Designed miniproteins, single chains, continued (3). Designs and how they scored, part 1

Scores and structures below are computed, not measured.

Each design is a single chain, and the fold is of that chain. pLDDT is the mean over its residues in the fold that is shown.

## One batch from the design tools (miniprotein)

Design m8001
Fold by ESMFold2-Fast:
Structure m8001 (fold): chain A 78 residues (1-78)
Amino acid sequence: SKTYTVRLSPDGKTGTVYDSDGTQVGTLTFDSVPSGAVTGAIGNLVVTGTKASGKAIVQMADGSVEVVDVSGTFTASP
């Protein structure tokens, strides 16, 4: 399985998705994510049409690490 790195917005609404080379592959608009998350990794992201779901390991601004269920809309980079 591929590992993707996600940089989450402080409001938890969006994330930028990067591949293992650091190339931006798309963006996510989340249905819900904990506020204060700074970065995360998605090891298994499932995309059907524009719907995305998976589990992310996220690092919070306070240094804690959380595992969160993520769902939302995926938009591929041009």
Scores: mean pLDDT 68

Design m8002
Fold by ESMFold2-Fast:
Structure m8002 (fold): chain A 111 residues (1-111)
Amino acid sequence: AEELIEQAKKALEEGDYETAFKLAVELMRQGKYEEAIEILEEILSKKEDPVAYFHLLRAYIALGDIEKAVEWAKKLKELKNYAQLALFVEILRVSGEYEYADAIAKALDMP
């Protein structure tokens, strides 16, 4: 995990956001959600990436931080990327996370 974090930070410094994103996803697979969030937020501070937003929302939900998930979901809505946002809400519903799905949909005025 430490080596993945160092590699991700180096990729971010070099502007290699694709490599940084792949390393963040690998950190999430290892249950390192807080470390993945740090990398994903840095990517999103530099570029608009709906896929990175999607994974950031998943990481916050995995940590039980619904307020941060709603905050980032609102940013995705502002980008007019409704398809990715609708898919994320549906994935939460399919996964049985109905309270999180409903909270996000309601906060974003989605059905």
Scores: mean pLDDT 76

Design m8003
Fold by ESMFold2-Fast:
Structure m8003 (fold): chain A 87 residues (1-87)
Amino acid sequence: AAALSNQGAALLAQGTALLNAQQYDDAIAAFSEAISLYTDALGSNHPNVATALANLALAYLNLSNLDKALATGTTANNLLNAYFSSL
């Protein structure tokens, strides 16, 4: 769990660097892998999954892929609402 979570964090950081470099397709790949690793390590309703989803939505927005940006952003928001409702 800790190793997968640490790998997810590294991919999130790499995705963010790629996003800042305007390498959006590579950023999407990195964020997608981070989401998978965080989900496996922490569960689908964890805030780290929502953070990776929000960054994925931002990458889609920068590519003008509005449908994917909205769908991914909505998933991130619903996940955070589910998480905070469980507290």
Scores: mean pLDDT 83

Design m8004
Fold by ESMFold2-Fast:
Structure m8004 (fold): chain A 66 residues (1-66)
Amino acid sequence: MTAEEAGRIALEAARAGNAAAGATAVWESSKLGEVSPELGRRAVEAATGPDGAARVAEVAEEVIRS
């Protein structure tokens, strides 16, 4: 899976209100070397904070553009 594909999957999940699924997609892709470890960590941090779905969507858009 490419970073762009991982980011799109994460963005779709986050827009559906599923912050955990979105963050998991970015995190798992970071472990495969497809996304930076920093973006994976930021996605998990975003999902556990306030407005998690909206924050994960922002990280997912950054993943798509990376």
Scores: mean pLDDT 83

Design m8005
Fold by ESMFold2-Fast:
Structure m8005 (fold): chain A 60 residues (1-60)
Amino acid sequence: DVREAKLRLLEGQLRERPESFADRSVAEIGRALGFRSRAAFSRAYRRLHGRSPSAALREA
């Protein structure tokens, strides 16, 4: 699925270049990936990676 592939790429980018996301909110990232809401994005991310995108972004 395209959205799942984008979520996997996002995780890799957060680990390799966390500074690229410093100016972005969870809602903005979710919309860029085609999610209808921040809640839908957070739910999908947590299902695939076992943690929320807010937590991942705060860890940098």
Scores: mean pLDDT 69

Design m8006
Fold by ESMFold2-Fast:
Structure m8006 (fold): chain A 87 residues (1-87)
Amino acid sequence: SAAEEAALRAQREEARREVEAVKERTLAKLEELKKEGKEEEIEKLKEVLEKTREELRERLARREELTPLEVYALELYLEAVEEVLKE
């Protein structure tokens, strides 16, 4: 139905906005930690992000247990985490 399709598109749009907001906040936190010279906190944040990346990859490896919306959101989170880790 058109209403169901519209709801799915709205949910994907919301997931994208949430992921982008989390990414921006994480990048801002990383920038602030770099500015303050808090090397230990930067290393800890990177370790958390690397663990999150691995957990996301493991969940996506079992995509048959996930809904299409969950796969979409997890792929967006994985891309965002990988982009932050490049900084």
Scores: mean pLDDT 87

Design m8007
Fold by ESMFold2-Fast:
Structure m8007 (fold): chain A 62 residues (1-62)
Amino acid sequence: MPKYVVEAEDIVDEEGNPMVRLTVVDATTGEVVDERVVAPADFAAAGQAMAERAKALNEEAA
């Protein structure tokens, strides 16, 4: 099981706009090591970037 995982959460911003909160989390400790909030239209690109981030962190941990 990889140490770092990407999680996505549907949220609303301060103005009530639908947004997605993306986090890279250490699955062992629950520590959030990276976080961004993106519009749903940007979710695919941001999700890809977060997946690459998690992959790099997992390779560094190995």
Scores: mean pLDDT 78

Design m8008
Fold by ESMFold2-Fast:
Structure m8008 (fold): chain A 66 residues (1-66)
Amino acid sequence: MTKEEVKEQLRRVMDDLLAATSDPEERERLRGAQQELLATMDGMSVDDGQRVLDHVERWARRRLAA
């Protein structure tokens, strides 16, 4: 994956969490976290970005699991 693809996938995962979140305060925290993570990824290598994406995807799966 390119760095842009990694960032886009992270954005989508976080967007899915935002869509699943009904609490306005939690939604605002997730929006802030999304922006901060995307900005941080600009300074990362592709490999480091993939590790961050993998971590976020695992976390998101746990949060979205029925």
Scores: mean pLDDT 79

Design m8009
Fold by ESMFold2-Fast:
Structure m8009 (fold): chain A 95 residues (1-95)
Amino acid sequence: MKAPIPGIIIDNVKREADYLKDTLSSLSPDEQKKLAQEVLPDVKRVLQLLQDQIEDMKNNTGLSEEEKEKLIKRLEEAKKKVQEVLDTLESILQS
């Protein structure tokens, strides 16, 4: 079982996901493919980490139910943003 991710790291993940989407939208198709190839393994690792943390938080007994609910919600929002980035990267690489 891994320790919970601090909230500031969750917020940073969300910000980086938004930044990556904006960056991809500003690039040519060739530049998008190059960036997608470079970042894809890291995006997949972050998505897996967020999934693992959500599962770990659901089984955590040290936090109140309110604190767990708030953290799980934040983790799921970050996971959704990272998944949207992953879907975009995979679409670029298939083009």
Scores: mean pLDDT 78

Design m8010
Fold by ESMFold2-Fast:
Structure m8010 (fold): chain A 65 residues (1-65)
Amino acid sequence: SMAERIEGVEEITRELLASTDDEATKAALEAATRQIIAMIEAGRVLPLEDVRAALQALRDDELAR
């Protein structure tokens, strides 16, 4: 269901936010999460594995700056 997918995205985001103390990275993750949830609510099918990979890559790219 949509609710289960949104819950899954929120769980992934919580894990990633807990993995960093960098405020800019946290802000980027929160912004990306809002966009992903909006896409799911708009009817886009996003596998949770793809969401996890994308958010992990975003975190790693932000921290590598």
Scores: mean pLDDT 84

Design m8011
Fold by ESMFold2-Fast:
Parts: sequence; C-alpha cells; structure tokens
Structure m8011 (fold): chain A 94 residues (1-94)
Amino acid sequence: SELEEDIKRAIEEASTEDTELAKLIDAIKNKDEKKFEEILEKMKKLAEEGRKAGYYEEAKALEKLRELLKKLYEEKKSVEEILKKLIELFKEIQ
C-alpha cells in the first residue's frame, strides 16, 4: 500500500528512538489530552510543509492518519483502542 509506505517513513523519522512512541503512549494512557492535541498539530504542520515541498502523497497520508486519530479521540474511543492501533501501525512499519 502506497499510503502505508508514506506513513511508515513519516513515523520512522519522528520515532527514530522508541522514547518518542513511549511518550505518545504515556500521554494517551494518562489521558493527557493536551499532549495528544499537540501531536495532532505537529502532524498537520508536517503535512502542510510536505505539500509545499511537492510531496503530495506523503502529505495526504499524514493528513489521513491525523483525521483518523482525531475521529477516534472525538468519538471517545477507549485509550486502549487508540494505543492498540498506534502500536500495530508502528510494528507494521518495522
């Protein structure tokens, strides 16, 4: 899947160290909504920068991932469900 490849690259760049993914997991598990929103904002900025640089496919993939995460958050999905999806995505990438 083309989108999976693009998302893989973006997450791999952002999570070169496991500590970054651990911080995201801790923020979600501790119901740190502010930290979660900060991550969504960073994803939006990265997508905008990618689009301006001509990386349309990467920008589109990142926007799609951000919208999915935002939807799960707004629908009050369990912290565990969000964490599971993020962990699965990260493992698929490696």
Scores: mean pLDDT 62

Design m8012
Fold by ESMFold2-Fast:
Structure m8012 (fold): chain A 85 residues (1-85)
Amino acid sequence: NLTEAAKEALKSKERIAFVTLKDFTTGKLGVTLIENGKVEFYEFDNVEEAVEFILKNADKVYVSPDLYEKMKEKLEKNGLPVTVV
């Protein structure tokens, strides 16, 4: 449940990233980073750039179903668990 995941992220001392596909035609990704109760929004042109940002800035990641198959392998290979929301 996305609402429950977001509530837990706001209470967490971990850096939590939420990743969604922003635009189906361009393939741009939206990353919402929640850290110490602060919410920041970032956009990336491709999966590779989003993965690099997430690996540097997040301790846990939630991914929309549309992006799960593209991102899970790259993130999990680097020790970051992927959860679908």
Scores: mean pLDDT 78

Design m8013
Fold by ESMFold2-Fast:
Structure m8013 (fold): chain A 62 residues (1-62)
Amino acid sequence: DELLEKLSTLYPISETVLKSILKRADSDGDGKLTKEEILPFLKLLSGLTGRPLSEEEIQELL
């Protein structure tokens, strides 16, 4: 998924870990991720890595 590749570029975390986080965000289990579902996890990743994301970067990631 393009989102997973973008996240691995921003955060030095394995794709396996990112995939697990995205799968947990996907409540439907069909791979659909909305801004409401992805945004809180992006903030969690920022906290874990100590890298703050700009509002523009968050919007681009959805």
Scores: mean pLDDT 67

Design m8014
Fold by ESMFold2-Fast:
Structure m8014 (fold): chain A 69 residues (1-69)
Amino acid sequence: MLQEQVQRARDAVAAGDLDTAYAHARQAAIEYSKAFGELSDEEIDEMARRIVRVIQHALADSAARRAAA
């Protein structure tokens, strides 16, 4: 499931395990490709990298907002 793979990627990023985060992000990209059209392997890998980057930024922003509260 797309949401499950994204959540596992978030957990892996929080744990500092980027290899596991990329693996789950890649699975999320594959599920997206199945639902919304075919992506090349290169596009899937790029989407996986983008997912991990977005998660990293979201966790950093969340930490900053908690510190500011």
Scores: mean pLDDT 77

Design m8015
Fold by ESMFold2-Fast:
Structure m8015 (fold): chain A 84 residues (1-84)
Amino acid sequence: MDPSALELKELLERAEEALEYYRKVGDEESAQQVIDAINLLRNVFRTGPKATTAAEQQALVEQLEQAFKLLEQVIKKVEEDKKK
């Protein structure tokens, strides 16, 4: 299912909060993972309009799903770290 524009905005805001948290804690490795996930998402939107074949479109869908999964994992890790 395609995420709503509201869900995408909320996910990006939470990713930004996670990035600030890791920078404050000094976890440069986790901060870089957040940056990489955000950049992957941006690259998918940049290349999307140029996808002309069904195979290229399917590859972009898979990359988008991977980007969302990575962002959810990073956000979940921050929530677990704050709870402990």
Scores: mean pLDDT 72

Design m8016
Fold by ESMFold2-Fast:
Formats: C-alpha cells, structure tokens, sequence
Structure m8016 (fold): chain A 97 residues (1-97)
C-alpha cells in the first residue's frame, strides 16, 4: 500500500488552492484521493477559523500505471483580514484493495 501527498498554497481572495498527488500502482487497485486544507491570516492567526469542504476522488488503476489525482480546495476565512491570508491544500492518494 502506497500513499503520496501534494501541496499547494494561495494568498488571493477567495482563497483557492489545488494539490496534485501521484501514485504508481503495483497491482490492479482503486486509488483514493483525499483533499484537505488549512488557512491562516498574517495579522492574527489565533483568531482565524477556516471552513474547508473535504474532497474525495476515486480512480481505477491497473498494475504498472501511474495515476494523478488533482483536488481543488476552496478555503473561507471567517475573519475579516485585509491581507496576508494563506490557504494551503493537501492531496493524498492511496491504493485500496
């Protein structure tokens, strides 16, 4: 069983980040991708709450194939921060039996 993680970050409004993960299947399997995100504000990170929708994607892979999973996460901050907002998206891909 293998897993791979991809990460990307964005500082613009709205805060959207895309993460890409690659996995090479050693046998016929389902590759499951899961996306999650974190957000921070430069001015006061301790008061920042984030809302992230979890994303899941499944792709069938054959033995010897490399599968790429791309997950886009939109992060909403509940704090009015004038600038310095960062969102980081993580994508993980794993083989399922």
Amino acid sequence: MESHTGTSSATSQPVTATATAKIKAEKDAIVKGTGKGVGAAATDPSTVEIKVKEKEKEVKAKAGEEVTIEITVTIELDTDVPSGRVATAFAEAELLD
Scores: mean pLDDT 61

Design m8017
Fold by ESMFold2-Fast:
Structure m8017 (fold): chain A 67 residues (1-67)
Amino acid sequence: GDREEALELLEELERRLEGEAQRTARGAKHSLMNGDLAAALRGVEELLELAPSELARRAKELIRRAL
C-alpha cells in the first residue's frame, strides 16, 4: 500500500544520505512506522529542503494520500 511504498523509499533515502539529511529521513521513517502521518509528512518536507530528490517527492505524495 501507499504507506509500505513510502516506508521503502524512506529506508532507501536513509541508506543513501548522510549527516542531517540521513537523520531527517530516519525520523520521517520512524514517524511513519508509528502511524504519525502528520509528523512523517513534516519530516519529508524538511528532507526535501535539505536534500531534494525524486524519491523524497514520491514519499511525500504517498504520505499525503495516506492522510
Scores: mean pLDDT 88

Design m8018
Fold by ESMFold2-Fast:
Structure m8018 (fold): chain A 70 residues (1-70)
Amino acid sequence: SREDQVAFLAGLLARSGALDEETARRIAAAIVDLWEEHGSRAPTAREVAERAGVSEATARRALAALRAQS
C-alpha cells in the first residue's frame, strides 16, 4: 500500500541520520506519489523538493541517502 511504502522509505531516510523523522516522512510521501504519477521513473530533486515542501539541497541529500542504501 502507499502507507506501507511511505513508512518503509521514511524509516530508511531517518535511519541514515541525514533527516529528522518528520522531514523523512514528507520526502518519502513525495517520492511515492511521484512514482505513482510518472511510473517507476526516478524523480528529480526539484520534483521531490516542490512536492515535499523542502529545499532542493535537502531533497538531493535524501535521494543520495536512498541510493547509498540500495
Scores: mean pLDDT 81

Design m8019
Fold by ESMFold2-Fast:
Structure m8019 (fold): chain A 64 residues (1-64)
Amino acid sequence: SIEEAAKEIVETSKNVSEISRKLTEHLLQPNKEYAKAGKLDESRALSLAMQRKVEEILKKKEEG
Protein backbone atom coordinates (compact mmCIF):
# COMPACT_ATOMS: atom_id res chain seq x y z
CA SER A 1 0.00 0.00 0.00
CA ILE A 2 0.99 3.67 -0.28
CA GLU A 3 1.20 3.92 3.52
CA GLU A 4 3.47 0.87 3.87
CA ALA A 5 5.77 2.04 1.05
CA ALA A 6 6.01 5.59 2.46
CA LYS A 7 6.71 4.26 5.98
CA GLU A 8 9.47 1.93 4.70
CA ILE A 9 11.09 4.78 2.73
CA VAL A 10 11.11 7.09 5.79
CA GLU A 11 12.27 4.38 8.27
CA THR A 12 15.08 3.02 6.02
CA SER A 13 16.41 6.48 4.99
CA LYS A 14 19.09 8.35 6.98
CA ASN A 15 18.40 11.80 5.50
CA VAL A 16 16.05 13.78 3.22
CA SER A 17 18.24 13.10 0.15
CA GLU A 18 17.82 9.32 0.61
CA ILE A 19 14.05 9.77 1.09
CA SER A 20 13.83 11.71 -2.21
CA ARG A 21 15.93 9.12 -4.07
CA LYS A 22 14.00 6.10 -2.72
CA LEU A 23 10.66 7.81 -3.41
CA THR A 24 11.73 8.46 -7.03
CA GLU A 25 12.93 4.84 -7.42
CA HIS A 26 9.69 3.44 -5.94
CA LEU A 27 7.55 5.54 -8.33
CA LEU A 28 9.64 4.79 -11.46
CA GLN A 29 7.90 1.54 -12.51
CA PRO A 30 4.29 2.65 -11.72
CA ASN A 31 4.93 5.92 -13.61
CA LYS A 32 6.23 3.97 -16.64
CA GLU A 33 3.11 1.77 -16.58
CA TYR A 34 0.76 4.79 -16.31
CA ALA A 35 2.64 6.57 -19.13
CA LYS A 36 2.27 3.53 -21.42
CA ALA A 37 -1.48 3.56 -20.70
CA GLY A 38 -1.71 7.35 -21.29
CA LYS A 39 -2.70 7.91 -17.65
CA LEU A 40 -0.47 10.87 -16.82
CA ASP A 41 -3.02 12.38 -14.39
CA GLU A 42 -3.12 9.10 -12.43
CA SER A 43 0.69 9.04 -12.40
CA ARG A 44 0.74 12.58 -10.96
CA ALA A 45 -1.94 11.68 -8.37
CA LEU A 46 0.09 8.67 -7.18
CA SER A 47 3.28 10.76 -6.89
CA LEU A 48 1.46 13.45 -4.87
CA ALA A 49 -0.21 10.85 -2.62
CA MET A 50 3.17 9.22 -1.86
CA GLN A 51 4.83 12.59 -1.18
CA ARG A 52 2.02 13.68 1.16
CA LYS A 53 2.15 10.36 3.04
CA VAL A 54 5.92 10.72 3.53
CA GLU A 55 5.32 14.26 4.86
CA GLU A 56 2.58 13.00 7.25
CA ILE A 57 4.87 10.28 8.65
CA LEU A 58 7.72 12.78 9.15
CA LYS A 59 5.35 15.21 10.92
CA LYS A 60 4.05 12.42 13.18
CA LYS A 61 7.65 11.57 14.15
CA GLU A 62 8.27 15.23 15.07
CA GLU A 63 5.08 15.30 17.20
CA GLY A 64 6.19 12.14 19.05
Scores: mean pLDDT 78

Design m8020
Fold by ESMFold2-Fast:
Order: structure tokens, then C-alpha cells, then sequence
Structure m8020 (fold): chain A 87 residues (1-87)
């Protein structure tokens, strides 16, 4: 069903985000160990990336919710808000 397919895509996206954040944290920790960046810089970079990925995930969840409810106007509004935020 569409609902099952959307749930599979959301689960995959959540797992993908978790794996990418874990890899990014490991890469940052390696750079700190090698003396290439400070622990403070690593923390700032990780927190920024985490916030960006969490916002993207929330946006995807909202799109899928609106799709499941066949809310075309809500989708248009959400896309318009996202585009305004990029400016």
C-alpha cells in the first residue's frame, strides 16, 4: 500500500540520517585526534550538521504526512515556505 511504502521510505531516511551522522562524528573525531581541528570546532560542525539533517527529516516527514492525507494545498504551502527559507 502507499502508506506502507511511505513508512518504508521514512524508516530508510531515518536510518540513513543516523548512519551519516555517526560517520560524520567519527570523521570529526579523527580530525581532532590528528590535530587538524579543535574539539570545539568539531562540536560546532557536528551540531550544525545534526540540526540541518533533523530539519530535512522533519520536512520529509511533513511531505509524506500531507501525501497520505491527499493535502495538495498543504504540499504547495510547505514547498513555498521551504523556498522562502532558502532565500
Amino acid sequence: SLKERIQEELDWLKESVERRLQKFEADLNKLVKEGKITPQEAKRLFEKRKQEMEEDLKYAEKIFDLMLNNDREGLRQLFAEREARRK
Scores: mean pLDDT 83

Design m8021
Fold by ESMFold2-Fast:
Structure m8021 (fold): chain A 112 residues (1-112)
Amino acid sequence: LEEKLRAALGDARGVAELLDRLREAVAAGDEKKATILLTATLISLVGLQFTAELIPDEEIREYVLERVEEATRRVLEAARAFEAGDYAAAVAHLEEARRIVEELARWLEERL
């Protein structure tokens, strides 16, 4: 269990760092950097999902997977807002995704 929780915590922290960089790129209107970071963020969320699916405790696994799904949904909403030129809405969705992932990281750390 502990090894899988550490892996999920590491992945969650990585996603949070990418979300910070993505938010900055979106706020700056840097389309090229935002596109690269959006792709990296989505790949990292998929990685976190795979790591979470390996957690042997069902309640913990479900908790992590639900937060990953919600964070992924927020990132996709941010992508749609960004494509529409609504950078403020895109930033708001990314800030919410960041909050979800940070809360998840703290929740995982408390169980180590």
Scores: mean pLDDT 88

Design m8022
Fold by ESMFold2-Fast:
Structure m8022 (fold): chain A 87 residues (1-87)
Amino acid sequence: SVEEALQELVKAVKEGVERIRAAATDPQEAFDAELKLLDVAAGSVHRALEAPTEEEKVQALRDGVEQVKNTADELVKRIREREKARA
């Protein structure tokens, strides 16, 4: 369902934000990374709203879950690399 897919997207965003906050020691870097993650999620919601069928809405949100997870992984990796270089 659209509601279930949206709940999965929200969960992916929350988990991504927690991982970013755990990885970053600089509050500004954490905030900038969180904004990027939220922008990816917002784009997926926008695509779902524009989708003409329920099936396409669900697919847009599911694609969004994967994009959020992949973006969070990339952001956390980059933050950890910068933190290691600083330490």
Scores: mean pLDDT 87

Design m8023
Fold by ESMFold2-Fast:
Structure m8023 (fold): chain A 101 residues (1-101)
Amino acid sequence: MEVQVTGLEIRAEITEENELVVSVRVTLRTSSGTEITIELEADRIERLSEDLYFVTAEARFTDPVTHTEFDLVVAATIRVTEEKVPTLTDVVVGLGRVLER
């Protein structure tokens, strides 16, 4: 079944302890016309260089009409400036079916 990404919002902040926290909100439209909003926090944050971080967030969701399970993966690269302002430099959203039907 086809699933379309209709909305993507990434919120990133640097804590007072200088830790990067990333939250992702993805809105999906299924082939049944149902819109599903998934809010998730980054599962993995990897430092690529002194100012660049690679973040990954993963979730599973079920189409409430067809009962098909999907894996959602969001991968993003975030740059943190000297003033500790995070900026999104790249983002990729991947979707896969967990169950065939």
Scores: mean pLDDT 76

Design m8024
Fold by ESMFold2-Fast:
Structure m8024 (fold): chain A 82 residues (1-82)
Amino acid sequence: MIMPSSLRLYDTLTSQLNQIIQNTDNQDLISFAQDSLKQLDKDRKTIMTSTSPTSITGASLRMIGIDLDAQRKAKAAGVKIT
C-alpha cells in the first residue's frame, strides 16, 4: 500500500545522505550514500508510477531500510545526521 509518509521519508533521507557526502572524506561511506540516493530515486519513481501494491510496499520498506543503515553507518563514522 502507498503510505503518505513514504514521500516525506524520501525528502528526509535525501537530505541525510547529502549531509553524509558533504561531511566525510570516507570513500566507503560516500559510495554507500551515492548508491542509496540512486536506489531512493528508483523507489520514489516506483511509488509515484506503479499500479502494483507489492512493488509500492517493497519500495517503501527499502526506504526504511536505507534510513536505518544510514543512521548506523553515520554514527559509526562520527558523522552527525538527524
Scores: mean pLDDT 77

Design m8025
Fold by ESMFold2-Fast:
Structure m8025 (fold): chain A 55 residues (1-55)
Amino acid sequence: SEAERIARLVANVGQLVAELRAAGASQAQIDIVFEWARSQQDEAAQAALDAWRAA
């Protein structure tokens, strides 16, 4: 389903962000990667990523 697709995307991006932090990436570097990943998504997925980041 669309909801399952979006949930998997959010989980994958969250995992990537956690791995970048563990590797010593700065918040500015993480922000660049997050914005790039967000830019590759449709509007519904972008909204879900924005909600995840705000939490």
Scores: mean pLDDT 86

Design m8026
Fold by ESMFold2-Fast:
Structure m8026 (fold): chain A 53 residues (1-53)
Amino acid sequence: SMEEEIEKVRENLKKELESKAHTTLPYRLQLLSATGDKEGIEKLIKEEEEKAK
C-alpha cells in the first residue's frame, strides 16, 4: 500500500540523514514524525530529491 511505501522511505531518509547530519532536516523530520504528518514527510523527501538532481 501507499502508506507502507511512505514508511519505508521514511526509514531510508533517516539513515541518510544520519550520514549527512544536516542541521535543519533532523528537526523537521522529528517534528513531522511526531505529528504523524505523512504529507509533510513526503514533501521533505521530494525537496531532497530535487536538491540531489
Scores: mean pLDDT 65

Design m8027
Fold by ESMFold2-Fast:
Structure m8027 (fold): chain A 98 residues (1-98)
Amino acid sequence: SSLKVGDIVSAVNVETGEPLKSATTGEEIDPADLVVIGKDKIRSLNHPEDVYSLTPVSGNVFRVVNEKTGEDLGLFELTVVPDAFARPVREAVDRVLG
C-alpha cells in the first residue's frame, strides 16, 4: 500500500518477526512510535535522530537503512496502524510534522 506522510506504521522484520530496533540504542521501537515523515522515510517519535530510509522491494516490504549510521537493518513489512490504535500518539505526530 502507498504510505502517506503522517501515517503511523509498524515495521516488522520479514524473517524473524521482530520489531524494528533503534540502531542508536539497540532497543525495539514500539509499533505505534514510527511515523512516515516523507516519501520513503520514517522516524521514531521518541528518538528524533532515528530516521530510516525505505527502499521498496515488494508490496509493503521495504529495505530499511538507518540514515545516521548507514546500517542496513534488513527487510521489513510496514503496516499502517489504524487510527483507533494511533489516537494516543496523534498529538505527537502533529507536533513532528508541524
Scores: mean pLDDT 74

Design m8028
Fold by ESMFold2-Fast:
Parts: structure tokens; sequence; C-alpha cells
Structure m8028 (fold): chain A 58 residues (1-58)
């Protein structure tokens, strides 16, 4: 799944300390899933929402 690949890459970027790249990848994963993310959400909240949606579609 493209969304799974993108969220996994986002987690890898976050682990490397690249929060901006992580946010970009997570936003792209959300768009792939048709999910609208609230800009007020933290990066960790965005990751959780996208990860949950990916798991539900597996």
Amino acid sequence: SKALDLVMQGLEALNAGNEKESDRLVEQAAKELGIELDPSMSLRQKIYVVWKAVVEKL
C-alpha cells in the first residue's frame, strides 16, 4: 500500500529527527487515504490518525 509506505517513511524520518519531512510524508499518506488532517493536530496525532486508517484498510 502506498499509504503504508508513506507512513512508514514518515516514522523513519521522525526517528532520524526530521520532523518537517515526517509531517510532509504523513500529509501525503493522509491524502492517499482521503483523510483531512486538522492543522492544529500535532505530528504525533497526525501519525496516529493515518496509522489507524491504514490498519483499518488492511
Scores: mean pLDDT 83

Design m8029
Fold by ESMFold2-Fast:
Structure m8029 (fold): chain A 59 residues (1-59)
Amino acid sequence: TEYAKKAQEATEKGDGIAGEKYALQGGLVGNNSKKGGEAGRAAVKGDAKAAQEYAEAAE
């Protein structure tokens, strides 16, 4: 899916809430809600790289 990319892009733009939403959606599609949740928390913290890495692991 493209959710990891969208989570990273949103977080890099400073939109942590959108980054969190995309990260959680990726986790649901990938059947890995734990990694999706970690990606969402990283996005809210403004850590775009961690958000992307966790979201990719969730997919």
Scores: mean pLDDT 72

Design m8030
Fold by ESMFold2-Fast:
Structure m8030 (fold): chain A 79 residues (1-79)
Amino acid sequence: SKAELEEAIKQLDIAELTVTNMAKILNRPEIADAARKVVEQTKKRLEEAASNGASPDEIRKILEEGIREMQEAIAAILA
């Protein structure tokens, strides 16, 4: 539904804001850039899935995968 898509996008925006603030504190702008890229790609996947009639469970799975990819990208930069 539209509500599930809107909530997923909201959660991605909050995650991106949190990571951007962390990047400022750490003076590591590459962390913010990595998060932004994953968020943009995940939003595109969510919008395409929703336009094709994806279930709420499918929307949640895409969101969860996007958050995981963001965490992995940040961890790789900090390694």
Scores: mean pLDDT 88

Design m8031
Fold by ESMFold2-Fast:
Structure m8031 (fold): chain A 94 residues (1-94)
Amino acid sequence: REREIELLREIAEKFRRAAEYARRGDVEKAREYLSEALEVARRLFDETGNIGLLTEVSTVVTSVRLLLDQGKTDEAARLLQGMADSLEDVVRNL
């Protein structure tokens, strides 16, 4: 549980960072943090078997990448912030 909490918080932090850079129009930095978040989600899957979370993170990353490609940086940032907040809520209730 403690290791799962650590990795969940790391994913949430990466998504918050991606949202900040997306709002600034720094699409390349936002993409970098998305890739890092996905790597952490893969580590969490390898350690815990939590395929549901890996699937959710992968879906969000795919959707956000598409929004960034379309110049919809505010939409991308809102989706990322929502996911980060959701992950923090999961951690608080574990």
Scores: mean pLDDT 86

Design m8032
Fold by ESMFold2-Fast:
Structure m8032 (fold): chain A 58 residues (1-58)
Amino acid sequence: SQAEEADWVGITAQLFRLLSLLSEAKNDEQKKKLREQTAKRLEELGAPKELVDKVRKE
């Protein structure tokens, strides 16, 4: 079946942004917040559920 394609350029940019922000994060609470915010943005860009879940957990 035809599926709507995710914005992979946008998704890749969000993942790079997350890596940069995680390197500056001082504690686990801040890291979890950054992951949740990024996961939400990935969902808005049409990212697959597996990728969104991975960002939230890792």
Scores: mean pLDDT 79

Design m8033
Fold by ESMFold2-Fast:
Structure m8033 (fold): chain A 63 residues (1-63)
Amino acid sequence: SEEAAKAAEAAARALEAALRAGDEVAAQTHFDNLVKALQALGFSEAQARQLAARERAELEADI
């Protein structure tokens, strides 16, 4: 769980960096990594995708 939490934080940070760089391929990779990390934390796939999509939208709004 602690490793999964660190993976989620790392994926979110990498997603932000990819979005700021305009790297859509990297952004998709790190989005998928965030979804996987959230599932490892106990969220369902649907919940993990919704949480990751909300995080992406908030990051894009701040750019």
Scores: mean pLDDT 86

Design m8034
Fold by ESMFold2-Fast:
Structure m8034 (fold): chain A 78 residues (1-78)
Amino acid sequence: SKIEKQIELGRETRRRLVELGMSQEQLQELAHKILEIQSQTDDLDEQDEKVLEWVRENFPEEAAEVYEEYIEEIKKLR
């Protein structure tokens, strides 16, 4: 199902970010930022854009690239 693919994509993305050296604290900051942005707008495209912009400003380029790939793939499953 699309939901199962979305869950697997999220798990794979988290694994890749951990392999790049992101700490549990950094992953928690990302999770909190996602929830904050989701509370501000119901527009999924606006949510994706704002989270990606925040990731690019706060995390290494390699982590931002992984997250950008995640956004591209998750959009295909919507």
Scores: mean pLDDT 83

Design m8035
Fold by ESMFold2-Fast:
Structure m8035 (fold): chain A 81 residues (1-81)
Amino acid sequence: MLSLEELKERLKELVERLKALLEDMAANGVTPAQLAEAQRLLREIGRIAGEIVEREPNNEEFFKELEELEAEIIALGDRVA
């Protein structure tokens, strides 16, 4: 079982990876494979953020960051169509 500290560090790593992927997609174009990976990372981030908030209920900012990342993925998905 991961400690709260380990969950926070994992969340930070996943958010940084997702942001790097979104930046690459915005600069170099969007592929279905990149969208699938972005959606996979967002789901994992949401799961970990949910665990953190369950242990520390005052971390509402994590959900706001997730909503912003989800909106960016949706906007990039529209560019594939």
Scores: mean pLDDT 75

Design m8036
Fold by ESMFold2-Fast:
Structure m8036 (fold): chain A 80 residues (1-80)
Amino acid sequence: MLSEAEQAREIAKRLREYMEETDLSEEEREALEVIIKGLEKWAEGKLTPEDAEAMEEAWGQLSDEVKEEIGRIIDEVLAS
């Protein structure tokens, strides 16, 4: 199994690929970038409480469809 830091990097990578291949609104792309940046900071051991709060706010801005797809990606990485 991947370490937690490796899982965070892999999730961030998969989410960047998802953004490039999916027609997301500008607002959803901005929200997803905040989440990806937070995951990258977490993998580096640099995640602040402010970063975590920004990630939660960004998650709330995503559509249910996008949330479900991100959840699927996370589950795939965590199963690896």
Scores: mean pLDDT 81

